# Designed miniproteins, single chains: the designs that were tried, part 94

Each design is a single chain, and the fold is of that chain. pLDDT is the mean over its residues in the fold that is shown.

## One batch from the design tools (miniprotein)

Design m3283
Fold by ESMFold2-Fast:
Structure m3283 (fold): chain A 94 residues (1-94)
Amino acid sequence: QVDQLLQQSDQLDDDMDRFRNSVSQSIDNLDQQSNQLLQLGRQDPTNSNTYNNQANQYNQLRNNGLQSQQRRVQDLQGRSQDLRDQAQQLRLDS
């Protein structure tokens, strides 16, 4: 039982790391697109405001993604810790 709880905790830690890596890649892609739009705005001053507004929309998507990731990571960390606490309690009761 103790080993099973610790294995489940380790699995949640792995899931958390995979999730973080996936979100990091998505954020990097949004940052690259935002930077490209800002460069296009510099090359075409007539449409600069349009490019800047679209870049700002990508920044909002990025920030919303980070907040969602933080909530998910906190949930997974809490579950992992609960499993470790249960394992420790079982060892103390044995």
Scores: mean pLDDT 76

Design m3284
Fold by ESMFold2-Fast:
Structure m3284 (fold): chain A 82 residues (1-82)
Amino acid sequence: MEEEERRRRLRLELEMEAGVLEVEVAVKLVVAKKELAANPSEEIKKEIEELEEKLEKVREALEAIRNEDLERAQEILEELKK
């Protein structure tokens, strides 16, 4: 059944993409928080806020994947690329 194979492949691709983005954003957030602790800056605070919002969206995409809502997950991940 070709539909099951296509869904499985799409799910795997989305899981890999979301996982990579989650790690990338989490690492950037840790670095930014350390920089803020060493030298408080409004620019760094805004960067942290943006990264926290991005991380939340990545987690929403992962939740959509768990709920088999692959179209929603793809939409969220595409938005994050812009």
Scores: mean pLDDT 83

Design m3285
Fold by ESMFold2-Fast:
Structure m3285 (fold): chain A 96 residues (1-96)
Amino acid sequence: SLEEMQEKIVEAIEKKLGKEAAEALRKFLEKGDDEDASKLPEEILNYLKEVIEKYVPEIPTDDDTVGLLARGNYSLEGIGEEHVKKFVEAVIEESK
């Protein structure tokens, strides 16, 4: 489910960047589509961009796209469920 994917990303961020970063990501996700992606902490945004560039380079790394991916939004042009799945799996793997 969307909620399970978001929880996995939050857990991965907690392991890699710590509890404060994970709490900031949870707050961002709780606001949903009403929250501007630019309000993601730069540390989280930069880490997710690095993971995308390494594992799913076909996904754009602009702030808005990265924010939508963190929310599990599949409605972005050129981004399907398989790309989102690869992104989530890559974040989990890099955060071990």
Scores: mean pLDDT 74

Design m3286
Fold by ESMFold2-Fast:
Structure m3286 (fold): chain A 99 residues (1-99)
Amino acid sequence: MQAQLEAEIQQAMRDISVGVAQTTADRLVARGVITEAQAAQLKALHRQYIDAVQAGDLDTAIALLQEARDLARAAGDERTAAYYDQQIARLQAQRAARE
């Protein structure tokens, strides 16, 4: 029955990560850095990314982060794009270690 508690903790961590990304995207819209459409795309990509990581699908997770990075760069948000570059490098290293 400890496995149920572990699953609940992982779900809670996922929900927190999604919530932080949503709040950040909303703040960028309020500041005029990105459009609401770009914010909606980033939020969707972040949710899909977390699901892919939890499923162990590192290839999909890397591809989703690359799309999020490109959207951030297109919006002129180089700081967020740099953050995604760091996460991409981390996941690529994890994938290489598994191969």
Scores: mean pLDDT 69

Design m3287
Fold by ESMFold2-Fast:
Structure m3287 (fold): chain A 76 residues (1-76)
Amino acid sequence: SEQIKKELDELRKEILEKSEEGLTPEQVIETMKKLIELGLAGEEDLEKVITWLKRQGMPEEEIEKVREELEKLLKE
């Protein structure tokens, strides 16, 4: 529905634009998992989260693990 799409666009903006000011990497990852499960985030959103996690200084090994988890959800 259009209302759900609007709420998710706002949630994506909050996660990606305001993550510096109160969201932990773990909260961003968990929210992205929920969005993917609802069919409301795709590969583009996954790449944005991965890029943001790299900017936060997350180790490459941990980033790869997160990518695998999110990609698995996208394929299911």
Scores: mean pLDDT 73

Design m3288
Fold by ESMFold2-Fast:
Structure m3288 (fold): chain A 57 residues (1-57)
Amino acid sequence: SMAQLRAQIAQLRRDQALLTELYQKETDPLMKGVFQIAIDTTQQLIENLERKVAALS
């Protein structure tokens, strides 16, 4: 449903904010790279879900 998709997007944005905080606090360059990939992957998922919401509107 549209409500479930919007709830999923909201959760992913909260997760992305937490990943961004972890990225900023991380001192290991390799782990920063891992967090960057996670942030970018989460952004792609958000964009995919937002396109689905737009298509259903």
Scores: mean pLDDT 89

Design m3289
Fold by ESMFold2-Fast:
Structure m3289 (fold): chain A 88 residues (1-88)
Amino acid sequence: SERERLAEELTERLERILTRLAEALGDAEAAARIRANRETGLEKALNSSVEELRRALARLPGELQEALANTDDPAVRAVLQEELARLA
């Protein structure tokens, strides 16, 4: 279904982005928690409406741009820039 497709896409994008950011910050425990919580994240997304999921996905570029504007860490900046490029 459309909702399942959007929920999976959002969950995969968030898991990848957050895991990579945690790794860039050297926080291996946070990265492990994000991976472990992927299934819970998917369940939460599946409880969202199609409109809510589309809005969440549409907000990702703006959220990544804001994060990029608020960090000077070169490893974090590299992750944010690469993930923004994937959304284009």
Scores: mean pLDDT 85

Design m3290
Fold by ESMFold2-Fast:
Structure m3290 (fold): chain A 81 residues (1-81)
Amino acid sequence: SAAERAELDARGVAVVAAERPALLAYLDSLPPDVAVQLALDAARHAEGLSRFAESNGLPGAAQALRDLAAELRAYAARVAA
């Protein structure tokens, strides 16, 4: 149902928000070259998951994943500089 999809979407948003700080802290614990590669790989994965979420009627989760991918790409650019 639409209500069940909305609940699943809200949970997806909450999971991304909860896990984001731990992911960024983990990247900061790695050597810079490893952190850059992992951040870019994670960004590509998040972009793929965002498209999947969008196609399955989870627009909030899709946007949270796009935002995470953008943050990971910005992180990689900053660390690589």
Scores: mean pLDDT 91

Design m3291
Fold by ESMFold2-Fast:
Structure m3291 (fold): chain A 114 residues (1-114)
Amino acid sequence: FFGRPLPGLETITDFEEAVERAKTEPLIIDDLGILVSDLPKLPEPLVVLVGEGVLPETVARIKELQPGAKIILVVTEETPEEHIQAHLAAGVDAVLRKPFSTEELLALVDELLA
């Protein structure tokens, strides 16, 4: 997904698996291989993890298509502050710094969905 979003000709087979998983737990997407246009079809609650390679314009598009979605920007210590600020301005709800534990991610998800 990092600068290589393909047009609607490509179908992502993991879409149905994501839907099935969301029936038992909040849907957490860490791979935007799912076409952005398919986001409104995903069940809520929805949390989207985006890496620093995802453009702020893509973040804004996710919020446009699924306003209820919570977006977490995953960054490193090397990620420029201006890059983080641009994503926050585009609609990112929280920032998570690598390295992080599964417990830290789940706690942040619980906080965002509360």
Scores: mean pLDDT 64

Design m3292
Fold by ESMFold2-Fast:
Structure m3292 (fold): chain A 78 residues (1-78)
Amino acid sequence: SPELTALIYAVYKKYGLGPPAQATIVAAQRFQQKYNVDLGTLEQVLEYLLEHHLAAFNSTEDPAEIELLLEEAYKALS
């Protein structure tokens, strides 16, 4: 989704980060489909990960591992 991709780029820019990896975009798309979350919820989940779990997020290039981090953040916010 162009809208989902644009959101992830905007969040990364807001936090002073370089462009998101393709693995992050793929993981976010899978997470959104699996949990049926809106883009506002996805933004909150991404911001939570960047604020609280940046080291774990940066240590992986596996979309499946990134998806698990998104799921853990979502559970923490619920």
Scores: mean pLDDT 84

Design m3293
Fold by ESMFold2-Fast:
Structure m3293 (fold): chain A 73 residues (1-73)
Amino acid sequence: MEESSRLVSEAFEYLRRGDWDEARKKIEETKKLAEKDPKGRGSGETGETFWKLAEEERKREEEELKKKLEELK
């Protein structure tokens, strides 16, 4: 459980840096950890939730950058 949360946090950090590829790899690792659960119930859900939040955060940052560019023009 803690490992999955850590991977998700690191994925968020990579997204903040703009390293989308690295962030995606961290999310994939979170899903792999979920596979270790014999019940098929793992912390992969946390990774998916954060991936969606990170995608929205990226869109928000792009909108903010576009607004800044609009202000400069």
Scores: mean pLDDT 64

Design m3294
Fold by ESMFold2-Fast:
Structure m3294 (fold): chain A 69 residues (1-69)
Amino acid sequence: MDALVAAQEALRGAESPEEAAREARRFLEEVLGWRVTGVSVRTRDGRTVVEVDAVGPDGRRTTLEVPVR
């Protein structure tokens, strides 16, 4: 629970999709010890969303959606 909240807060300040993707991968792998399996950048109606697919220590897959300001 705290891991997902911490990841979302760390990514909250990202101004660009490239920064959001780099920060997400770095935070998930270096801070949380999760494995990032994929990063996708989506543009929707002028808003950019970064989708990060990650696997936790228990092997459960989670997709994090990070909106870019």
Scores: mean pLDDT 71

Design m3295
Fold by ESMFold2-Fast:
Structure m3295 (fold): chain A 74 residues (1-74)
Amino acid sequence: MVEELVKRALDALIENSPGEGDPEEIEKRKEEIIEEAVKNVKEKDLEAIKMVLEVFESGDSSKYEEIQKEVEEK
């Protein structure tokens, strides 16, 4: 689940990126980010990641700021 959520977020970022990168380097970086995220994400952070993904899909940055504050208060 975590891996799938992070992969979706990265796919959206790469697809909407204005920059041009080497496809092989982008794929390697994507895999590394996913692997690191899966290792570092705990069950308590899963909901936060899901909310961040929703913000990326909806384009509402105000929710992102609220999520950051909630995570820091924990």
Scores: mean pLDDT 62

Design m3296
Fold by ESMFold2-Fast:
Structure m3296 (fold): chain A 60 residues (1-60)
Amino acid sequence: SSLSEEERRALGLYRAAARHLGREPSDKEFLDYLINTLGLDPELAERYLEAYRRAKEKLE
């Protein structure tokens, strides 16, 4: 419940990547999904990966 907007977006994007792959993505597969499937620039994709890591820490 204390997630930032960027962290909530990153978690949603991770779930979208998991649905796309039919399994939980690795960090590299998540980045590949953001860059090559969604067309995000690499710097923004790295920021979403870091935001997902922060979100995951807050959800434990």
Scores: mean pLDDT 86

Design m3297
Fold by ESMFold2-Fast:
Order: structure tokens, then sequence, then C-alpha cells
Structure m3297 (fold): chain A 55 residues (1-55)
């Protein structure tokens, strides 16, 4: 459906944003807890994309 395709597209945009935020946080020596939080969000987004692709 168009709704599923649009949801996947938005999640892919969020994934790219999170990847850039993680790289920026690493470069600027942000706390590990902050970086780990971003990584957890990235993993959650990846799982949602996989879940939507199976529907």
Amino acid sequence: SKEVEMAIERLKETKERLKKQIEYAKYNNKPKSYIDGLKAQLEQVEKEIEKLKKK
C-alpha cells in the first residue's frame, strides 16, 4: 500500500539522520550513554523497517 511505502521512506530518512547524528556525536566525543541511546534508536528504526517489509 502507499501508506506502507511512505512509512518505510520516512523511516529510511530517520535512519540516515540517526547515522549522521551518531558520526557527529563520535567526532565531538559525546558521552557513551548518549551515543548508545542513538544506536538503540537506530536499531529500533531498522526493526520497524523489517517489520513493515514483511507486511
Scores: mean pLDDT 86

Design m3298
Fold by ESMFold2-Fast:
Order: C-alpha cells, then sequence, then structure tokens
Structure m3298 (fold): chain A 94 residues (1-94)
C-alpha cells in the first residue's frame, strides 16, 4: 500500500498554509508602504503592518486582502494576491 496519497495531501496542506502566510505578508507590506508614503513614522507603520498581518492571517479572507490592496492603490499587490488565491483554489482541487 502506497503512502504517496497521504504525503501528497500533507504537502498540499503545507503549501496552502504557506500561501496564506505569504498573502498576509503581502497585504501588510502594502499597508506599510501606504503609511510611509503618507509620512507616518517608521515604528508606527511597522506596528500597524504587524497588526494587519496577524489579523489577515487569523481572520482575513483573500478577497478582503485583495480589496484592501486595491483601496490602497497597490495594484501590484492586488494582482499578486489574486494569483495566490487562484493557486490555493487549484491546490484544493488536487
Amino acid sequence: MKKEEEEKRKKIEEEIEKLREYAAKLTAAAVLRKMLEEGRPLEEALREAERVEEEMRENGTLEEQIELAEKLGDLETAEALRRVKKRIEELEKE
């Protein structure tokens, strides 16, 4: 009996988790950039970015993260988040 099916499932779950973590970091980085562009102190901007990363990691959907990036005018981050969402959806079908 092949252990390949369980190993494949575990690898898919690990990849999805990493993609979700990456998405939260992308969203936090977009917030950080916007705050710095608005002239906020680096320490304040970093604390808010960390708060956003935690919130998005725990409770945020990819759709909410995409919408936030679009509202911030960070179209490159919004597009990157859409690619992450598509990849997660593809992995969930495997």
Scores: mean pLDDT 83

Design m3299
Fold by ESMFold2-Fast:
Structure m3299 (fold): chain A 74 residues (1-74)
Amino acid sequence: SRADVETEIKSLSETLRHRGVPEEKIKEISSIIQKLIDQGKYDEAFEAIRAALRGMAQGKSPEEILEEVKKVAE
């Protein structure tokens, strides 16, 4: 549901902050995912969240994580 995906985006933002990702990048990532939610693209929003979490687990840079999220939003 929309509420479920919004809970996931809050968890993602907290995780990014704890990993030391700059607030500007967190806002950019969150903004892209929020646009997907606003468009009713919940599956794409969940995939974007998972892509960001996977990128962090793989040690990708904030810039690389943002690029992965953008690819899902195409």
Scores: mean pLDDT 83

Design m3300
Fold by ESMFold2-Fast:
Structure m3300 (fold): chain A 87 residues (1-87)
Amino acid sequence: PPEDPSSVQKLLDILLKQGGEYSKEANKILEKAGLSEDSKIAVIEAIVFIKQLTGSVPKEEFERLIQAVLDNPEDPVGAVERALGVR
């Protein structure tokens, strides 16, 4: 089930300010969403990969990835793939 949408926007602001290195604040938000250690790693790796690929990931890309993970914390890899249209 979806979490508070404003939490996604707050997380995006934190991630963008860090410029690719996620602060403890961003990690706390992901932990609060109930993500496992493996899920958090998968999400972070996906975001870092996309950042490297595009050079600068727009807010909407981060929002979609984080929203997909928050909606499907048990399957963050599958959620990211679905969000990217790989089905």
Scores: mean pLDDT 57

Design m3301
Fold by ESMFold2-Fast:
Structure m3301 (fold): chain A 95 residues (1-95)
Amino acid sequence: KSEEIYETVERLNQALIEAYEAIEKGDEEAAIKKLEEAHRLTEKLAELAPENRKEIYEGMAEAFEKLAKFAEEHGMEKAAKKARELAEEFRKKAE
């Protein structure tokens, strides 16, 4: 489990990096796809580390709020909206 947690964290970090890269390159479809990938990895991480569920969702809510702002600053309304919706979902799951 610890090895799978580490691998999931690395994959999640990579998906977030790639989301930022897609936004910088002007590829909104790729950005949304990476947001969906990060969403799935966040859910997997919460399942693998239920003791850290609240901290995982709080941290990811903050990360997606920052991504939403970055996407908005780059004129990506759909990516920004998707990131905000996911941030709100994570906030609710964190309590």
Scores: mean pLDDT 88

Design m3302
Fold by ESMFold2-Fast:
Structure m3302 (fold): chain A 96 residues (1-96)
Amino acid sequence: APTVTQTPASTTVAAGSSVTVTSSTDGSGLYNFQLYKQKAGTDKWELVGSKTNAQSATFTVSNLEAGQTYIFREVATNVETGETFTSADSTVTVLE
């Protein structure tokens, strides 16, 4: 099965800074990427970016709350088969 790799795996950013999240797949063909974020300690996933017909996707995420930890997750959908593959979670800690 294809693997989806997301970077950074874990990082800390200053208040008011953006974080750049990059994902790639080792699968053949083209994928639709959707980046989701979750506030640590909640169950709600928010779509923050999407890219179609790609082997990799890079998203810059801004407006993160100071003192908050976020979890990012990428979902890659194969455009030919419709099968979905999910990255490991990335953790971003925003300083106060």
Scores: mean pLDDT 84

Design m3303
Fold by ESMFold2-Fast:
Structure m3303 (fold): chain A 77 residues (1-77)
Amino acid sequence: SRLDQMELDARTQRLLGETEAVVAEAIAVDPSRAAELRDKFDQYVAEIKAEKDAETRLQLAERGHAEFRALLAQARS
């Protein structure tokens, strides 16, 4: 339904905002990777915007968030 799509898109937008904060933190930990991390984040945002299915957009956002969280954890090691 349209309501289900709107709910999924709202969750995707919240998760993208959380991921942007993780990217900013990873850049603060290792500024030498700033361009790489921004490009990777922009690529995820573009892939999500190109996706027509709301559930798939959320899955892409969840995958991106997990990958950036892992990169942040590695940068702190």
Scores: mean pLDDT 87

Design m3304
Fold by ESMFold2-Fast:
Structure m3304 (fold): chain A 69 residues (1-69)
Amino acid sequence: SPAEKGLQEIKSKVDWLLSNKDSLSPEEIQKKLDDIVQQYQALLPSLSPEQRVEALKYLSQAEELLMSK
């Protein structure tokens, strides 16, 4: 489904960001986060309540990178 595919894409982007955080500038991290947020917003109408919780978990992991600077 589009929701499952979108969630996997968000997860992959977050995992990549976490793995490469030390090599990325603050600007690059922000740009990647903006992209992830845009994908999440686009997916919201298609997500079940359980899928929304999963997406928010990934977003929280990505946002924590900015807060830990």
Scores: mean pLDDT 80

Design m3305
Fold by ESMFold2-Fast:
Structure m3305 (fold): chain A 90 residues (1-90)
Amino acid sequence: KREELEKLIEAAEKGDGDALHEAMQRIVELYEKGELTIEEAVELIRKLLDIFIDHSAKKVKMTEQEIADMRKVADELLEKFRKYLEEKKK
């Protein structure tokens, strides 16, 4: 259910790492069932990665360069994830 996913994302925004993990799994499951498009799944995973980076940056007082490096890694992971989902549908 989309409502369950939205609640997990809200909990992840508050710093719940378990909710972040569950949200990622739910996004993949919804995509596999055809309830999410590839664009929707990638956008939701990007949002979760942004939440993770923001919380990590605040907790350990990351420099701007460290934050930029994490965002670059996240972008690379999202590109690989998108390709994985595209290949899985074929």
Scores: mean pLDDT 78

Design m3306
Fold by ESMFold2-Fast:
Structure m3306 (fold): chain A 88 residues (1-88)
Amino acid sequence: MAALAEAIRAAAAELADRVAALYPEQAELYRAGMAAQAELAIQLAATDPERLLAALERALADAEAETEDPELAAAVAAALRRMLAAVR
């Protein structure tokens, strides 16, 4: 569990840094939001890992289908793939 929690937090922090580079005016907000999402994912991993896996797979499919903000979509997809690798 600890290793999974660290992997999720690391992926969220990396995503937050990439998003902050794209949207520097809102960097603090994105970092706080990604940290909160990481903690929710860790809680879900502890209570319902199947639901977390399904949620991450759906989120990845949605990110890969996104065409309006391809740089943000690519950053989100990369982070989700790291999280999926840690959960699987």
Scores: mean pLDDT 76

Design m3307
Fold by ESMFold2-Fast:
Structure m3307 (fold): chain A 55 residues (1-55)
Amino acid sequence: SLKERLEKKIETYKKNIEFYKKQLADPSATDREKKVAEKAIKFNKEQIEKLKELL
């Protein structure tokens, strides 16, 4: 169903956020990599909010 597909997409975006949070915690990550991770977390959070409005 459409609802199941949207819920799976939300779960994927949540997994992406956890991945980028781990990158931010990595002491070997560059300042550039950390800025990319911060922007990616923001983007994935915004996508989750938009998808939740469709449920």
Scores: mean pLDDT 87

Design m3308
Fold by ESMFold2-Fast:
Structure m3308 (fold): chain A 62 residues (1-62)
Amino acid sequence: DKELEEVKEELQKLLQPRLSKMSLEKAEKVTAEILELLEDFEKYSKEEILKKAEEIVEKYEK
């Protein structure tokens, strides 16, 4: 799915700097929650997925 791959690339570019600054444990939890979000890709718009992913990362940065 080309659209799913494009969203994954944008998420990687957006979140990579933030994931690299957190602990491995937190980065793994963020990645797992984002993968679960992507399993429901068809239920959300690209903008909604990006926003939800950012909220997930922010939760673990606290």
Scores: mean pLDDT 77

Design m3309
Fold by ESMFold2-Fast:
Structure m3309 (fold): chain A 86 residues (1-86)
Amino acid sequence: SDEKQQQALQLAEQAVDAGEKGDSDKMKQLLYQSLTLLNSLEKVSSQTSTSFVGQIMRTLAIGIEKEDDKTIKAVTDAIKKAEKDS
């Protein structure tokens, strides 16, 4: 649903903020929660998840742009974990 999409985007934004503050553990936890929620939406509707993947990828792009290796690694690891839970 739209509410769950907004919630996962908010979690992803909070994860980037935590990463920028150097809290890698909190960043990973928040990103994993965001991706878990996204995967839940994909199981219900493939069409609904498409624009949402874009939001998660934008979060990754911000980490890359800031050359934050912690953010990049955490997002990559979280995506791989979420993929296994699909």
Scores: mean pLDDT 61

Design m3310
Fold by ESMFold2-Fast:
Structure m3310 (fold): chain A 57 residues (1-57)
Amino acid sequence: ASEVELRAAQHEAAHMILEEGWSAEEALAHLRRKAPALYEAHREELEAFIRGVEATR
């Protein structure tokens, strides 16, 4: 997956958590279903980013 795809996934997850009230676990599950190859390639970065976003609530 490209940097653009990773950044798009991070932006979508941040929106779901901050604007839609999703948990980090829900956002991670969504990304795993929607873009499994991207999720597996960047799992650690996505998990750290998404949990960090949830922590700012």
Scores: mean pLDDT 81

Design m3311
Fold by ESMFold2-Fast:
Structure m3311 (fold): chain A 69 residues (1-69)
Amino acid sequence: SLEERLAVAEVLVADLVDKAQLTNPEDIEQLRQFATKLVETSSPEITALDLYTELDVESGVLDIKRVLA
């Protein structure tokens, strides 16, 4: 469901914010807005990993992907 996908997106955004040590509220809100739009416009088959990868690319914090690998 859309609600479940949005809940997953919120958890992934929170994880990225924590791991990247993002402290700017505007940057955090922009990432959250991007995640919401991505979930709303993407295929219902999008996985959490696919969503996390897109969020990492959008945030410009490519090093976080390496830290999690």
Scores: mean pLDDT 68

Design m3312
Fold by ESMFold2-Fast:
Structure m3312 (fold): chain A 93 residues (1-93)
Amino acid sequence: MEELIERAIEILEKFKRAIEDPSSLSQEELDKLTAEFLEILRELIEKGALSEEEKLLAGRVLLLLSRFRNGEPVDKEELLRLIEELIEKLREL
């Protein structure tokens, strides 16, 4: 459980860095990290580790991150704020 949470936080920190500096990660690395993050979220949900609020927050982060990755207009400040909120909630688990 703790190892999954720590890895999820590491991935979220990398997403934050990529949003602030798009040159820090390639598109393929972002796609791989997104897939890994989705698998970790599935495991955390199956183990009952996430509240409904945390699931909704994670879903919103993933939606905005998907739009960002596709080159769609995204409020980067909102996305960064939501990522930081999700990291804080995961640290409290």
Scores: mean pLDDT 82

Design m3313
Fold by ESMFold2-Fast:
Structure m3313 (fold): chain A 106 residues (1-106)
Amino acid sequence: METVAVLHVPRRRLKPGETAESEPVKAPAEDGDYTITVHVSGEGEVRVEVINAKTGEVLFSATLRAGETATGKVHLKAGDELKLRVTNISEEEVTVEATVLIERPP
């Protein structure tokens, strides 16, 4: 599969309930279905959301522990902008880093 977009939240500390967001990234130039892969490293349990930065629509959501990977499918439109949002849902302060790969299916 070809990687068409990458979203990244750099390693940082999050208090319980605190949220970190990536910089916005332009969606692929073609409308269609894409594969999404989410990697989380560090500590604790987080909610990961891929959001349309223009509309606020949540396109993908997963709850992950550090070291876990989630995969899914997302429908994207040309000209959309995407953000990665990571929320600490643990009861303790955690250090986390998250990366999302958006790939064209074969």
Scores: mean pLDDT 83

Design m3314
Fold by ESMFold2-Fast:
Structure m3314 (fold): chain A 81 residues (1-81)
Amino acid sequence: NAEELYQQAINFARLAARAYKEGNKDLALFYAQKAIDTVKRLKELGHEELAKKALEEMIKIFRDYGWEEGVKLFEEALKEL
């Protein structure tokens, strides 16, 4: 289900942003990678526009949290999508 995968990706991004805010950069990167993997699955299932939308929302989340490394990681993922 594309909607479930979209929500799962956004939830992983929120977990990553919170982990970063708490000072746990390793956990932040772990959840960030889970979000990227979920977005790649969404694209593989033919939902490329929804995958792009997910990455754009996640970049916005990371900017709101001030996580510059997370923004850069997801901007690169968006270029590779």
Scores: mean pLDDT 89

Design m3315
Fold by ESMFold2-Fast:
Order: sequence, then structure tokens, then C-alpha cells
Structure m3315 (fold): chain A 56 residues (1-56)
Amino acid sequence: SMELRYAAARQLLEKEVLNNPDVPAEKRAELARAIGDSYELSEEQKEELARYAEEA
């Protein structure tokens, strides 16, 4: 389901990007979109994921 794919993408984002001190803040949105692409998220879901990454 789309909701499960989004949840999985968000968990990966939190683990590998938001909790990773080696990832600079300015790259979070870019990496969130890349994760969204790998999970085949819609454009709206990728923008939501990117916004979540920027606001975290």
C-alpha cells in the first residue's frame, strides 16, 4: 500500500539521514527525495518526505 511504502521510507530517512551526524542539513531534502524515488512514492509523497526532513 502507499501508506506502508511512505512509512517505510520515513523510517529509513530517520535512521540513515536525520540521525546521521555525517549528513549536512542542506542535503536532507535531496536525500529524502532519493529515498522516496527508491520506494516509488508519488511526487506529493516525496515533497511531504522532503518537507519532513527539512523541518526535523
Scores: mean pLDDT 82

Design m3316
Fold by ESMFold2-Fast:
Formats: structure tokens, sequence, C-alpha cells
Structure m3316 (fold): chain A 91 residues (1-91)
């Protein structure tokens, strides 16, 4: 699916690019009017960087559909897990 292709692209970008370079690529996609693809790649890259592969795919699918509510709900549900990873790194 297109969402699976975005997740694989996000994995490749994370392996070869800095966070700043990935952000610049997302901004370029948005400037080209490819807003759903930009949102999907950004969400996928975020969740993949934290180890949440299933959530990365779900977020990419929501973004490609333009389902802002589902995307926001995924982010809110992941907030406690993201906080736990952040706190663990501070130990």
Amino acid sequence: SKAEELVEEAKRLLATHSAAEITALMEELAAAGRLREAAGLYAAALFLSLGFEEEALKAAEAALRGDEKELEEIVKEMEPKMRELYEKKLE
C-alpha cells in the first residue's frame, strides 16, 4: 500500500539522514502541495525513531486518508509510551 511505501521510505530516511534533513524534506513535500504525504512521512519517521513500527503504519494510513482526528488520537495514545522512553534515557 502507499502507507507501507511511506513507512519504508521513512525507515530509509532515518538510516541515512539527520532529523533536520528529514524535517526539511517534509517541508519541501508540504510546499509542493503534498500535505498528506508530508504528514504521513513525518508521523512514520517519529514513531519509527521511537521503535513503534505498528503505530508508524497506522499513523501513515490516517495521514494519507486526511483523517486528522485519528492521527491526533494515535499521537495522544502514544504520549505515555513516548514519555516512558524519554524518562528511561534520563536515567
Scores: mean pLDDT 77

Design m3317
Fold by ESMFold2-Fast:
Order: structure tokens, then C-alpha cells, then sequence
Structure m3317 (fold): chain A 81 residues (1-81)
């Protein structure tokens, strides 16, 4: 399991302003390999936080593909804004 990438995604979402309960649910889904469900929640959290639709869609696609390290890098960059 890519626990480091999952933790990085969760921390970046919290920095963006995502609800802690939603972030914990995303973490659990990622640990279970439920990437499509996790991607949907991540996209919704990003859009609610004001991230543009193109970036939110790209992160969701990477999560669906199990490319968690790449998704984490984009989320971390958005959290720095």
C-alpha cells in the first residue's frame, strides 16, 4: 500500500480547506483500492475549495488510474496557492 502518497493527498486536501471527515473517508477508500469512489470525492472537495475544473478533473483521473504520487504532487502545488 502507498501509505506515503495517501498521507500526502490527505494533508494537501486539508490545506486546501477540505472537511476533515471527507478527507478521512477519502483516505479509507484509497487504502481499500476504491480509486473511482475516492476520485469522485477528491474532485468534489477540490471544486468546493475553488480549484479549477481542469485541475480537479486531472487529479481525479490520476487517482482513478492508481497514480497516487502524481495526484499528490498536483494537490500539493494547489495547496501552496
Amino acid sequence: MDEEAIDRIAEALLKIGADPETVEKIRQLLRQGKYEEAAKLVKEAMLKAGVDENTANRVALLIKQGRLDEAAKILEKEAEK
Scores: mean pLDDT 85

